# Designs tried in a protein design run: designed miniproteins, single chains, continued (2). Part 34

Each design is a single chain, and the fold is of that chain. pLDDT is the mean over its residues in the fold that is shown.

## One batch from the design tools (miniprotein)

Design m5160
Fold by ESMFold2-Fast:
Structure m5160 (fold): chain A 68 residues (1-68)
Amino acid sequence: MEQGGQELGLALLDIGAGDRLETAREHLARAAELMSPEQAKELEEGFEEALRHAAVVGEAVAAALAAL
């Protein structure tokens, strides 16, 4: 359990980097495989929204991960 969160984290890092969108989508697909269908749908919708706000979201995610 919770491995979907790890794959999501990797996908968000790729978005923040501004590169490897294809790799980010692969990580997202892998995360979805580890989640319920409802969570996978929300994850995909969230990913598209996050991609639209990539610069701002990337900074926030990087700061949060650095605080860990």
Scores: mean pLDDT 63

Design m5161
Fold by ESMFold2-Fast:
Structure m5161 (fold): chain A 99 residues (1-99)
Amino acid sequence: MEKVKEAVEYFKKAAAEEDKEKAYEYYLKALEKLGISKEEFEEALKFEEELLAGKGKMSDKAYEAYKRLLEARYEVAGGDEEALEKKKEELEKLEELKK
């Protein structure tokens, strides 16, 4: 439970951060506190980078890592209605990007 609280604090810092790159770093720190490994971070980062580049070509491993990260973000957010809606949208977009 302490790790979840630490992750929430990092998510709050990300939301308050004006620099998008630094905000992203805080999100990654939050996910690390939830026990997501560095390798899972790297796979998810690669997947997100390719999404931002508009390529949409992902390995199954990168796809699963990114999906797990989205689920962890939702768990830390405590399942409020706004977080539920955002998770649903992100997962739906992820499903459409399957090769």
Scores: mean pLDDT 63

Design m5162
Fold by ESMFold2-Fast:
Structure m5162 (fold): chain A 85 residues (1-85)
Amino acid sequence: FTRPTEEEIEEAERFFEEQKKELEELLERDESEKMKWLVEKGIEVGERELELLRLLHEGRDAEVEALVAAGREWYARLVAEVEAW
């Protein structure tokens, strides 16, 4: 597995901004509490993915493993919250 370059991280940041804009457009069409929550969690996922790419670029593999483990826990909680709605 090759480590991401600064250029690749910049590209990922642009993808995240595009996704964020799309999520904001969804919220403009549906301002329900469920939609607000989904948009907020979608943005949070993107932020976590960008942090992961930064850590990979810096070669901080132990922190990558910790972040991935924390992300799995976070996602499991997210699924449980969705099922409780």
Scores: mean pLDDT 78

Design m5163
Fold by ESMFold2-Fast:
Formats: C-alpha cells, structure tokens, sequence
Structure m5163 (fold): chain A 70 residues (1-70)
C-alpha cells in the first residue's frame, strides 16, 4: 500500500539521519582542529553528501509509488 511505502522511506531517512549524527560526532575533534576556511569547506562537503543521499531516497520513493499506481 502507499502507506507501507511511505513508512518504509520514513524509516530509511531516520536511519540516514542517525548515521549522519554518528559520523559528525566521530569527526568533531578533526573539525575543531581545522582552520575556519577548512571548517567551512568540510561542512559544505558533509551537507552536500547528506542532501544527495536524501534526494536518492526521495526518487526511489516516488518510483515505488508510481509502480504501485500502474
């Protein structure tokens, strides 16, 4: 059902968020040792990676919803 697909992808996004938080905590000492310029670049890189993964999940969700309706 559509509800089952939505619940599946909601859980997948929650798992991605958990992984991202764990990664940030592990990288915190490295981040704090960087210059302000490198800290900015580091933050942009991590944010871009997270946004890309979220986008991929969204595309898969929409694809499954379309298949269900077909």
Amino acid sequence: TEKEIEEKYKKRVEELNKEFKEKMEKLKPIYESLSPSKQRQFAIKLTSEALLKIGEIEEERLRELRKLRA
Scores: mean pLDDT 80

Design m5164
Fold by ESMFold2-Fast:
Structure m5164 (fold): chain A 59 residues (1-59)
Amino acid sequence: DESDYEQDAYSKKTLHRLEIVPTPKDDHYISVESLLRLDKDPISGLELNPNLPKEIIIE
């Protein structure tokens, strides 16, 4: 059942839904690791939420 898994649009890895986030247009998904490396979605060209990846690195 693929409902619990989605493909990272950048790295093309299949990851559990808890490890990925929807992009602003909600038409594809991107991994948390890709979000930490990218300021913009490479597919749509839209800016990713600049505060989202910071939640992981804020102690």
Scores: mean pLDDT 56

Design m5165
Fold by ESMFold2-Fast:
Structure m5165 (fold): chain A 88 residues (1-88)
Amino acid sequence: QDLAHALAANRRRLAELTARAQQLADEAFRQRVLALLARAGELLDRGVPVGGVLELVERAIQAYQDGDKALAEQYLAQAEELLRGLQR
């Protein structure tokens, strides 16, 4: 697909996930997720697609809401690692 379409879809997804993250009851987890999403937004502004990062963050939020904190931490760690690879 066209890169412009991918970036637009990523921006919409980022906004949706940021709104969901702001509703998280755990302050530490909320702040960590919001910091990740902010960094993903900076990469999007530079024209770097972050779909994989956003997918992992969404899975982390879902796992956390389902009560699986260990799985949520695994998805966040994977998102952070993927984001580091994109920041070259």
Scores: mean pLDDT 86

Design m5166
Fold by ESMFold2-Fast:
Structure m5166 (fold): chain A 95 residues (1-95)
Amino acid sequence: SKAEELLKKMKEIVDEIDTLVSRARQLLEAGAPEEEIRAVLDQIYKKADEFKKIVKELRKLESELTREQGLEATILMVRYLANLAEADVIEERLA
């Protein structure tokens, strides 16, 4: 279904964001140049915008979601928000 395709895309993007956030943290802890860390943060924010677009599409199908699909969407949203909060902390440490 379209809902299954959108949920799959949400998971793929959140998994990519998680990897990028881990990379940004590793670079920060290693004392990498600010420009290198900011380049990774830029990729995170770009992926975050892609995630928001998919969430908007999924909202149009809200009445068609199973309880299991709704729970999956909620878990992915929580993971997304946690990753963004962590990216913000990394950005703050560069200031």
Scores: mean pLDDT 90

Design m5167
Fold by ESMFold2-Fast:
Order: sequence, then structure tokens, then C-alpha cells
Structure m5167 (fold): chain A 84 residues (1-84)
Amino acid sequence: EGLPATPEEVLAEAGKLKEEGKSDEEIIKEIKEKYGEFYAELLKSLIENNNEEELEELFREAKKEEERNREYRKIVEEKKLAEE
């Protein structure tokens, strides 16, 4: 049982693990432990159906989207604080 996550958050984490020099098997294991079996299978499918350059582009775009989502969550938190 994993944490609720977006596909973009999962891809951003996978991209980070790949930058750290982890193998595809290690990345899939980490994603399975953190986000659950569904996202692990999704990541396996993406690795099988995309070449290295396509995967790097997907990881880069996902990282940007995840960072934007973090900024958005911060704004929402500040707005909640202002509204009490």
C-alpha cells in the first residue's frame, strides 16, 4: 500500500533515482515501496515502451510539474492561513 501520488510525482522521483545512478530494478523497487504496485507497474511499462532519451525528457518534464505543484500547495497553505 503506497502513498497517494500523481504520475508526475512518481516520474520525478524515478528521474531523481536514475540521476543518483540506481538501476531500473532499484528504481522500480523504491517506487513500489513508496507509491505502491500500481505506480511500479506504470513505471515498468514506460521503461519498456520508451527509449533512454524519451525517458529522460519525461523525467525532466515531470520534475518541472512536481515543482510547480509544490509551489501551488505552498500558495494554498498560505491562503488557508489568511482565511483562517
Scores: mean pLDDT 72

Design m5168
Fold by ESMFold2-Fast:
Structure m5168 (fold): chain A 82 residues (1-82)
Amino acid sequence: KKEHLEKAIKHLEEAIKAVEKGDVESARRHLYEAAVHATLAGLSEEATKYAGLAMEALDKGDYESAIEHLRKFKEFVEEALK
């Protein structure tokens, strides 16, 4: 539902800010919350894909790729909200 898509977007925004600040733990937490809300909204396949790519980038310390994957995930959720 719309509320879950809105929550996913807010958590993705917080995840991006956390990566920019070097707070990887907070970024991981917000990414998981975003994936949960996107899944509850019916976007489970894409949520798993984008969350997996962002998490892998965070694990490798590739923060530039992590931000790009988080932005792509957010773009996808925003399109689903339209």
Scores: mean pLDDT 86

Design m5169
Fold by ESMFold2-Fast:
Order: sequence, then C-alpha cells, then structure tokens
Structure m5169 (fold): chain A 79 residues (1-79)
Amino acid sequence: MADQVLAQLQQTIKELEQLASEQPDKAEELQSAIAALQQLAAMIRAAVAAGDQETVDTLIEIAQLLIERANKMIESLKK
C-alpha cells in the first residue's frame, strides 16, 4: 500500500515539475503543490521506517486526496 502511494506521489510530482517548466506563469502555484507532495512523501517514508502503522494509514489517506486534486489540476492544464 505505502509503496504504491509513494510511486503515485513520485509520478504526480514529475508531471507537476514538467508543467512548471512548460508553463512558467504558473510555476509558483505548481512549485507549492510539488513541495507539499514531496513533504508528504518524506513523512510517509519516515513513518514506514519507524513502524508507525497508524500514522502511515493516515498519511496514505491524505496522499490519495492530494494526488486526486493534483491530477485534476494536471488535466485542466493539459486541456
């Protein structure tokens, strides 16, 4: 579960980074989203390393919500 969510976060971050390079007028907004997803991925990795299953489960739910929002943003920017 955590590995799948981390892979999805990494993929979404890459797509947002590509859009930020292609659309510099929106780079500031996209960089804020990228930073938030990167921080969340780091928190999930830390919780997994600590064996904190409750925190991992909570962070996965948050990550899924943010990934959905980011994907909708990506789709709107791609037309």
Scores: mean pLDDT 82

Design m5170
Fold by ESMFold2-Fast:
Structure m5170 (fold): chain A 77 residues (1-77)
Amino acid sequence: SIEDELAKLIEEGKSPEEIVDFAAKKRGVELTEEERQRLIDLIKRLQELGYSPKEIAREVLAQIDRIERRRKIEEKK
């Protein structure tokens, strides 16, 4: 699954920037600069707090899914 792929990248020591870009690409979501920065900061914060790669991957994907859902609603009407 995408969650497992993302968790593996986090375990491999990929940068927060690379992790966010990979997740957004897999979801087909174009992030604004602000959204991208927020997700990068989120990853760094979760790593500092000792969250597992799988927990971080789940949270990042949940945030991207929320962004995608908002855009679909806005694009519809």
Scores: mean pLDDT 82

Design m5171
Fold by ESMFold2-Fast:
Structure m5171 (fold): chain A 67 residues (1-67)
Amino acid sequence: SRLEIAAVTDRRLTLRDGRYVAEATVRLRDTGTGETSEVVLVAEGPTEEEALRRLDELLARVRETLG
């Protein structure tokens, strides 16, 4: 893969309109150019545990996709 995960930072959990919103900032690096970019992953759930579980699933999918 051209992109790799350099860091996962700024994990945040908030409650909005009865739903939990879990966020994490993922710093990606282009393996060809060395340039970095940031993407925010967002997952929602009816509970803190479910929102965090869904966020972890998104992060796992990103790792799997990038190799």
Scores: mean pLDDT 83

Design m5172
Fold by ESMFold2-Fast:
Structure m5172 (fold): chain A 100 residues (1-100)
Amino acid sequence: MKATFTAEAELPEPGDVIVRATVTGKDAKVTVRSLESGQEATAEAKDGPAEAFVAARASGKTLRVQVTVEVKDKPAEVRVEAIDQRTGERRLLGELKVEA
């Protein structure tokens, strides 16, 4: 199965962030894309967690990312966080459970 969602957050200040998408599952794949920068990263979990990281820049104060999750026979969970490069503060953008 394949699921796609857009995660969006208001930042206190415009700036550079790292978006981390963590997929937890068996034979599961996550792709995260910054809608501002166009950068894309993919991670594949064989059995357990795998992480994809993209650099993103907020246009103004809004951060937008597109997340795609692909699973074969088992459900997977995805957690998406923004990490401020200057402070190291983490902000949850979204969580999704994808059924097989």
Scores: mean pLDDT 77

Design m5173
Fold by ESMFold2-Fast:
Structure m5173 (fold): chain A 95 residues (1-95)
Amino acid sequence: SLQDLLREATSHLVSAYLLLGRPGLATFVRHLGEAMIQNPSEESLELLERIVRQTERMADYYYSQKLLSPEQYERVREEVERARRAIEQARELLS
């Protein structure tokens, strides 16, 4: 369902931010997901897509600065990819 896809997307982004050592951002994304489940919109999906791109950039930067091991970096990339796929599927359901 749309609600399940939104929970899936936000769950993976929460996991990514926890792996990046950013629990405050993880909490923000969790609350955003809860709000989106109550009132899904294209604008909210655009915001989640922006968060995915920002998370990818943060992971790439942290890896380039040797703040993440190769294994941690790959785990973050996997979580971000899963979130992106769930968002793409959610967008199709709203179309």
Scores: mean pLDDT 87

Design m5174
Fold by ESMFold2-Fast:
Structure m5174 (fold): chain A 65 residues (1-65)
Amino acid sequence: SDLRQRAADLLLANAEEMAKRMGVSKETVRRVGELLRAGVPAAEALREAGIDPEAAQKAGVELAV
Protein backbone atom coordinates (compact mmCIF):
# COMPACT_ATOMS: atom_id res chain seq x y z
CA SER A 1 0.00 0.00 0.00
CA ASP A 2 1.03 3.64 -0.31
CA LEU A 3 1.32 3.97 3.47
CA ARG A 4 3.63 0.95 3.63
CA GLN A 5 5.83 2.38 0.87
CA ARG A 6 5.89 5.76 2.66
CA ALA A 7 6.92 4.04 5.91
CA ALA A 8 9.71 2.23 4.03
CA ASP A 9 10.91 5.50 2.50
CA LEU A 10 10.99 7.20 5.91
CA LEU A 11 12.89 4.28 7.45
CA LEU A 12 15.47 4.31 4.64
CA ALA A 13 15.83 8.12 4.64
CA ASN A 14 16.20 8.25 8.44
CA ALA A 15 17.82 4.86 9.05
CA GLU A 16 20.39 6.13 11.60
CA GLU A 17 17.79 7.92 13.74
CA MET A 18 15.31 5.03 13.49
CA ALA A 19 18.06 2.58 14.47
CA LYS A 20 18.79 4.62 17.61
CA ARG A 21 15.10 4.82 18.54
CA MET A 22 14.59 1.05 18.12
CA GLY A 23 17.93 0.04 19.64
CA VAL A 24 19.11 -1.82 16.51
CA SER A 25 21.73 -1.37 13.80
CA LYS A 26 21.28 0.88 10.77
CA GLU A 27 21.65 -2.24 8.60
CA THR A 28 18.69 -3.82 10.42
CA VAL A 29 16.53 -0.75 9.72
CA ARG A 30 17.54 -0.79 6.05
CA ARG A 31 16.61 -4.50 5.88
CA VAL A 32 13.11 -3.78 7.22
CA GLY A 33 12.67 -0.87 4.80
CA GLU A 34 13.70 -3.02 1.84
CA LEU A 35 11.33 -5.83 2.87
CA LEU A 36 8.44 -3.37 3.21
CA ARG A 37 9.14 -1.95 -0.26
CA ALA A 38 9.21 -5.52 -1.63
CA GLY A 39 5.67 -6.03 -0.31
CA VAL A 40 6.47 -8.13 2.76
CA PRO A 41 3.90 -7.57 5.54
CA ALA A 42 5.18 -5.40 8.42
CA ALA A 43 4.94 -8.17 11.04
CA GLU A 44 6.93 -10.60 8.84
CA ALA A 45 9.55 -7.97 7.92
CA LEU A 46 10.09 -7.14 11.60
CA ARG A 47 10.30 -10.84 12.53
CA GLU A 48 12.95 -11.50 9.84
CA ALA A 49 14.97 -8.53 11.14
CA GLY A 50 14.54 -9.59 14.77
CA ILE A 51 12.70 -6.42 15.80
CA ASP A 52 9.84 -6.37 18.29
CA PRO A 53 6.75 -4.80 16.59
CA GLU A 54 6.09 -2.77 19.77
CA ALA A 55 9.56 -1.19 19.60
CA ALA A 56 9.04 -0.31 15.93
CA GLN A 57 5.63 1.22 16.69
CA LYS A 58 7.17 3.31 19.50
CA ALA A 59 9.95 4.53 17.18
CA GLY A 60 7.41 5.57 14.53
CA VAL A 61 4.46 6.68 16.67
CA GLU A 62 4.90 10.36 15.66
CA LEU A 63 5.24 9.65 11.91
CA ALA A 64 1.45 9.61 11.34
CA VAL A 65 0.59 6.08 10.27
Scores: mean pLDDT 69

Design m5175
Fold by ESMFold2-Fast:
Parts: C-alpha cells; structure tokens; sequence
Structure m5175 (fold): chain A 94 residues (1-94)
C-alpha cells in the first residue's frame, strides 16, 4: 500500500537527519548525501522498485551506524555505498 511506503520513506529521512546532526566525519557525510539522493529517487519509482531501493537504504544506514560505533568511518562509508548499489541494481531488474 502506497501510504506505508511514504511512512517508511519519512522514517528513513528522519534517521538520516539524526545521523547528520550527530556525526560530522567526512566519510559519514558523504554516505548520508548518497542515501539522501537514493531517498529522492525512490519517490519517483514504482512501488516495487521503491521497495528495492528502500531495502538498500535501510542496509546502508545499518552499515554506516556500525562503522560509526566501531570508529571505522571509511569502512562504514564503503559498505553503505555498496548497499545502495545493490538496492539500485535490484530496482533496475524490476
């Protein structure tokens, strides 16, 4: 249902905003910028394609948060960007 998709997108935007306010490392900010671009793209996609992108965004945020917790900012950025790429590839196949 479209309404649930919009709620999920808003929850993800909120998480990105909170992370941006709490962490200012360049690697984190670069990953958050990429996540924000994918969130914007998801708004223009079909429901099925948007769900694939959202899965990638959710994993990207999880990996980024892990990198921050572990003090491994470069790894966090790399894993987040990889997760976004996987979501985009899945969306492209739909």
Amino acid sequence: MRARLEEELERLRRRVRELRERDKHPEVLNALDAIERELRLAEGLSEEQALAVIRGIREAIRQLERGIKDGRYGIGEAMALMSLSVGRLEARSL
Scores: mean pLDDT 86

Design m5176
Fold by ESMFold2-Fast:
Structure m5176 (fold): chain A 79 residues (1-79)
Amino acid sequence: SAIEEYIKYLEEKWGRELDGEKAKAQIEAEVDAFLADPEAREEFEEARKNIAELPPSVQEELEFVERIVREREARLAAE
């Protein structure tokens, strides 16, 4: 899943192993809060429109966030 890929990205970036279940729960809670906030969602869409103007590290983070949000929406729709 995108969340698991993002956790691995963070582990590689920080050079340490994370508690996958704790990290997943934290990310899911943050994504659920984001999905419940229309203003945050609009800000995200504006950032996506100008992604090429952002630093590469921010572009990479936005790509992970987009994939995580899409997968989380799909999972919530299935439950």
Scores: mean pLDDT 74

Design m5177
Fold by ESMFold2-Fast:
Structure m5177 (fold): chain A 84 residues (1-84)
Amino acid sequence: SEREEAEKEAQKKIEEAKEAVENSKEASKEAQEKLREAYKKLVEAALKIPQAHNEEEFKEAVAEFEEAWKEFEKAKEEVEKSKE
């Protein structure tokens, strides 16, 4: 089902994000804090997907998760730049 597939994708991305946070130790403190905040938002967005009661809420939850993932990607870039 679309919901099960979305939940699996979200879980996979959350696992990737967790590894990125764990591997951020060489980055600046500010970059690490931004990455952790983005990770928290990503987890919160992922939790909304199984809570959706209808198709429209489901689409909104998926869109919020994708937006949070883009924010996480930007924070990860800052972590990578701070290591240089």
Scores: mean pLDDT 83

Design m5178
Fold by ESMFold2-Fast:
Structure m5178 (fold): chain A 72 residues (1-72)
Amino acid sequence: GREEAIELLEKARELAEKKGLKGIASGIDTAIELLRQGKDAVVTIRVIAKEAEELGEKELAELLRKAEELAK
């Protein structure tokens, strides 16, 4: 559920930061904040997952897609 989605997003954020993907890392922070506030983050996660895929960041995209599914 929400807790598992946040854990995956935190892992994705660490990976994005290590890779210098500041825009994706910022988007992940927004998604984490929304989930902690009890708000819907599915669309936010979906957008950043697509960005990761377009950049060829396979591992990052996979983490974000799993987080999207758990955030539903």
Scores: mean pLDDT 86

Design m5179
Fold by ESMFold2-Fast:
Structure m5179 (fold): chain A 85 residues (1-85)
Amino acid sequence: SSYERVQEMNRLLEEARREIDRITDEAIRNNVPVPELHQRLLAVVDETVRRLRDLGYSDTEIDFARGVLLNEVYGGLGRYVKAKK
C-alpha cells in the first residue's frame, strides 16, 4: 500500500541519516579532509538512491529522497567545519 511504501522510505532515510552522522563523527575524530568526507557522505546518498530504485520507487520519489539526504550531507559538513574551528 502507499502507506507501507511511505513507512519503508522513511525507514531507509532514517538509516541513511544515522550513517551520515556516524561518518561525520568519525571524520571529526580522525581529521578526515573535507573533500574526502563530502565524497563519503555522497556515497551514502547514492547507495540509498540505488536501494530505493531497486525497490521500485519512482524518479519523483527518488528525487525527493535525494533532496532530503543532501540537506543531511550539508548539515554534516557544517558540523565538521564548526568542530574544527
Scores: mean pLDDT 90

Design m5180
Fold by ESMFold2-Fast:
Structure m5180 (fold): chain A 87 residues (1-87)
Amino acid sequence: SEFEELLEEFLELAKEALPYLSEEERKQMEELIERLKEALKNKDYETALEVAGEIADLLLRSPGVPPELKERAVELMAKIQEAYKKM
């Protein structure tokens, strides 16, 4: 589905951001990535959307994350939310 494809793209963005995070933020992001993977595997789309939001929040508040990655996270999250509404 478009929703699953967008979340897979969002997982890749989260992984791309890992080198820019502090040690503590990286640990939190890795835990969120695993939770999102599990939610997608179980087709728990409500939990997947919630965890994606938590990933986006972490990316946006992290000072080490480049502005380009933050912009991509915002754009991708908007597309994810729209795809979810159409389900």
Scores: mean pLDDT 89

Design m5181
Fold by ESMFold2-Fast:
Structure m5181 (fold): chain A 95 residues (1-95)
Amino acid sequence: SLPETPEELEKEALRHIKEAEEALEKGDYEKALEHLIEAAKYASALAIQEKYETALEILKRVLELAKKLAEKGNEKAENLAKGIEEGIKAIEKKL
């Protein structure tokens, strides 16, 4: 279940981003993907609460890592990157 406050949502998203970075460095691409998906969920929850600037910051970081993972041949990461790009465009229309 997701935390209720924007502060805890941001904290959990950043934790998952850090864990994804560490997993990617270790070559654990499945674990990296799992953490990127979780970070994106927390960013979506922030966007639902109209915390658009914070959600965009998180999604842009997730996108960078998803693209790096996709370059390693991970097809699921390529699909995640496309979804994140669409999410970023949708949120930018709210700003």
Scores: mean pLDDT 89

Design m5182
Fold by ESMFold2-Fast:
Structure m5182 (fold): chain A 94 residues (1-94)
Amino acid sequence: SPIEEVAKKIIEKLEELIAEFRAMGTAEGAAASTVLRVAIAEIRRLLEEGKLTKEDLEKLAEALRSYAATVADPAIAARLEALAEEIEKLIKEV
């Protein structure tokens, strides 16, 4: 389904960002990686159960923007905001 294809692309982008944040070797990078890993687990659970909705992906984008506003590292904040924008663009195709 279109939503499954979009969800898989979002998971790939989240995994890439986890690797990037872990590579920073900082406490905040490690914390951000954990937050994104939890987000992937939830999206995968909903996808496997056939319960994933467009609204769940919209809430993910909003949660990433909200989290970006709380982080002290401007590089982490900018990457989270950029990912939220990419997710919002992908959702428009569903």
Scores: mean pLDDT 89

Design m5183
Fold by ESMFold2-Fast:
Structure m5183 (fold): chain A 80 residues (1-80)
Amino acid sequence: MEEAIKKAEELRKEVEAFLDSAGVDPETRARILAGFDDLLAELRKAAEAGNKEKVDSILKEMERFAELVREAVAQLRAAR
């Protein structure tokens, strides 16, 4: 449980760093991070409830979300 939360927090930091490095506008940055923070909050609730399957499911969603952000950042850089 705690390892999943730490991994989720690291993914959130990684996403923030990618957005900052790409010079993403503040509104888009806030929207993307808000979506990530919502998933992290749900993961923490599932962990508190001892629902391991839900924690694993949300963590996979967060990993997918982080990959989509990485792709979007790469496309933004390639469009220069």
Scores: mean pLDDT 80

Design m5184
Fold by ESMFold2-Fast:
Structure m5184 (fold): chain A 85 residues (1-85)
Amino acid sequence: EVEEILKEIEETEEELRGLTEEEIRARYRKLADLANQGDKEALRKAMILTAAGNRLKVERAGGDVEAVKEFIRKQIEELVKKEKE
């Protein structure tokens, strides 16, 4: 389950590589607006987009991508653990 979500984040990151930071932010805003209206699927997609966008942003800045991947993994593990308990 954690690996499935991380794979979806990785695939989303690849889709976002052709976009500017502003275009990524605009996509996030649309999903966040729907999530605020109670759309649970939009909330899930917004979270995945945020994780993918943060990984890409750090990569473009020449930062520590491994540290960001580790942070995201821990957040996803906590989310999955909460759903199972």
Scores: mean pLDDT 77

Design m5185
Fold by ESMFold2-Fast:
Structure m5185 (fold): chain A 82 residues (1-82)
Amino acid sequence: MSVLFADKSYMETNKLSISDLKVVKTIDGDDFLSLPPISRIRLVNGIKDLIRKNPGVLEVRNANDETIKELENYGFVKVGEI
């Protein structure tokens, strides 16, 4: 099951409907959790930059509760499931 995430700050400032956003990046949740903290921060910052330039959502495959919690700590919000 895939979970969809939006950049919290982008959503709060841009008044966009979640239904109008496309998937702009897909990652694997297990791969994400396997990264060292500095690599996770760099990946997250790259995804946020991509979303600012190309409005849309992050798709996370194999997202478990720990993956969701970590992404929320980085300023993402769960907006749906596929």
Scores: mean pLDDT 80

Design m5186
Fold by ESMFold2-Fast:
Structure m5186 (fold): chain A 110 residues (1-110)
Amino acid sequence: SLDELKKKAKELVLEAAKQMEEIARKANSEETLKLVQEYTEKVLKAIDEAKSPEELMQKLSELTYEFINKLEKLLEEGKITREQFEELLKILQEMMEKIVELAEEEKEKQ
């Protein structure tokens, strides 16, 4: 069901958020921490408001793309290291891959 997809997607987002916040704290970057928190809030809201698996995936992809662009600017400004940036991208990639799998499974049931 869409409700079960939303529940599991939120759990994956919250787990990714915890890992990304830990990286931001180790980086001693308040700007990165705030950006992670803002991204998390926007994504959780988008999941709640999504009316289909397709809409959920579209909104999540858009928000994640914007987030990566903002992280790249923080890297360019020296607010995070290249290694920290790559760790954040890996967390986002693993989260997105798992949510895509859940969304595809939900489509097959409908």
Scores: mean pLDDT 88

Design m5187
Fold by ESMFold2-Fast:
Structure m5187 (fold): chain A 62 residues (1-62)
Amino acid sequence: MENARAVQAVADEKIEEAKKVSEEKAEAVEEVGTEAMDRISKGEKVTPEELRKRIEEAVKKT
């Protein structure tokens, strides 16, 4: 599943980046990534670009 691997890679990279800023931001990013992977497991379409936007919003709000 190429799409799932691409989405997971983006989530992992953003989690590492957020951990350098704060643990709370890293946790927020992890929650967004988990939700995206859950959606993919249920057959929903999630793009890496959509995930990046969701992560950026979560980090900004935290």
Scores: mean pLDDT 78

Design m5188
Fold by ESMFold2-Fast:
Structure m5188 (fold): chain A 92 residues (1-92)
Amino acid sequence: SEEELEKGIEETVAEFSKLSREEQLAALEALIAYLESIKPTMSPEVQKLLDEAIEKLRKAKEALEAGDEEKALEYFREALELIAKATQLLQS
């Protein structure tokens, strides 16, 4: 359900916010690398959502490096929403 999806995203963002900056940067880099690795195997519609998610994750990283933790969490949340939408398309 949409409520279960929103709860999952909220819990993921909350856990991410508890990490050190070094751990947050490492997690963003790992997620970007993972999404880039799977992207070529996906349909064009899913690839577009993953490209948008990767861009949001890069913006989250830039915000963390600039010391803007609030903006970083916002971009991370937006990336997770795009990943969730991509996952729903794969199940359709």
Scores: mean pLDDT 88

Design m5189
Fold by ESMFold2-Fast:
Structure m5189 (fold): chain A 69 residues (1-69)
Amino acid sequence: MDEIERRVAERTGVPLELVRDLVRIEEAIKNAGAHEYRPEVVELQRHLAENLTAEQLEEVVRELRRLRE
């Protein structure tokens, strides 16, 4: 788990801490259903958007998908 996140951080140039936060958001959404996630997950997504460009966010998601499959 952490090794995949570390690899994604290295490849995308995004800080490891933000990659881990994004993974937690994805897991929370998956477990609650894409339409029924908690307000704190929404707030964390906004926080990530403040610290990441749309391109960086897309790259992290793409690399996470690739390395997990």
Scores: mean pLDDT 69

Design m5190
Fold by ESMFold2-Fast:
Structure m5190 (fold): chain A 89 residues (1-89)
Amino acid sequence: MDEGVALVQKSRDLFDKAMSYVSQGKYRKALDLLQQSRDTLLRGLELFRRAEKEGDEEARALARRVEDQIDSLDRFIDRVRGLVQQQES
């Protein structure tokens, strides 16, 4: 579970860095970091789901939160992808 929590924190750090690049108009760099953030959350989700199957009640709640975060992140990635297309057109 500690490894899963560390992955969620790493994902947040990647997201914050991506937001800094968005504010600078560097949308491709932001998109790359957002995709890395998403991949990191998926790894964290896998660990929480394993811990849930082993009887960790906290891991179940964390897995649900990570699923919600991935859904929100996917919507944001689509928006930034649109900005990349506008900038490169």
Scores: mean pLDDT 86

Design m5191
Fold by ESMFold2-Fast:
Structure m5191 (fold): chain A 101 residues (1-101)
Amino acid sequence: SLEEEIRRLLEQTKAGVDALMAEAEAQSTDPAAVERVRRLGDEIRKLLDKAMETLNPEELRKAIELVEEGLAQSTDPVVKEALQRILDLLRATLDAVEALR
């Protein structure tokens, strides 16, 4: 049940990331910024999938580092807001996963 609870949290986090990225894509007027967000989202999803397979919190920490780097490099305010919300979501998920271990 613990492993199932962790996987459900990670699946919900993945859905949340997808929703936040879709919102940013719909609101952004910068096609290059949208493309960068899509690539970042693909990498975050791969790390979340790996976290669900391994139950290793290091994969979540890697995802957090990628989002922090993307946020630091972003200038589009819509993309920055979406990345900040994704960062907050990933941090909350990491805290929840570590509390369940």
Scores: mean pLDDT 84

Design m5192
Fold by ESMFold2-Fast:
Structure m5192 (fold): chain A 58 residues (1-58)
Amino acid sequence: SAERRAALEALLAELAPGLSPRERRHLEVWVQHVVRHEPDLPLEVARAALETLRASAA
């Protein structure tokens, strides 16, 4: 849904500051995967996964 996509994009925007372009791209690819293939993944789980990816990248 457009609302869910916007929520995931908002999470990406919140977690992107301080990342290199390459690291940001990795998070963007993961968000696109969730949008396309995991429509039922809870936003709280998506947030935790993005925070883990960010910590691994930083």
Scores: mean pLDDT 80

Design m5193
Fold by ESMFold2-Fast:
Order: structure tokens, then C-alpha cells, then sequence
Structure m5193 (fold): chain A 90 residues (1-90)
């Protein structure tokens, strides 16, 4: 469930980033990250890892267009941390 929700948000973030809509891309990346955190809190470590990977890809799409985006750098860092935690405990 959460992995699929994060994938939908990643696709929307990637589209928004390509269109130059950084705010919308960051919003969808944040929603993907929220899905990853919810999966982690529920003990769905596989879903958390997949959702976190989708969030990381969304943040990377923003950084390809705007490498100076501090918010995208933070979102990428948090996504990689959630993915790492899910991989170690699951």
C-alpha cells in the first residue's frame, strides 16, 4: 500500500520537476517520504524501503533541475536514512 502510494507521488514529483514546478515536486516528494515513515512505524520494513526509494528518486529529480535546493537535499538525506533503517531492522 505505502510503496504504491509513494510511487504515485514520485511520478508526480518527477513530472513537476521536468516542468520547472519545484514547489509541487518537493510537495510530492514529501508525501512519498511520509508514506515511507508510516510503513516503517507499522513494521512494514519492505514497504518502507520501497517507499523511501521512491522518495529519494523524487528528491533526485528536483536536484537534477535545481542542485542548490536545500529542501530537496534534506528530503533526499531523510529518504536515504529511512531506507537504511528499514534495511537494517527488516
Amino acid sequence: MYAKEAEEHRRRAERAAREGDVDTALEHTREALKAAVKALKEGDYEGAREAAEHAAEGAEAVLRAHPDSLEAQIELGVALLVRGVASVVG
Scores: mean pLDDT 86

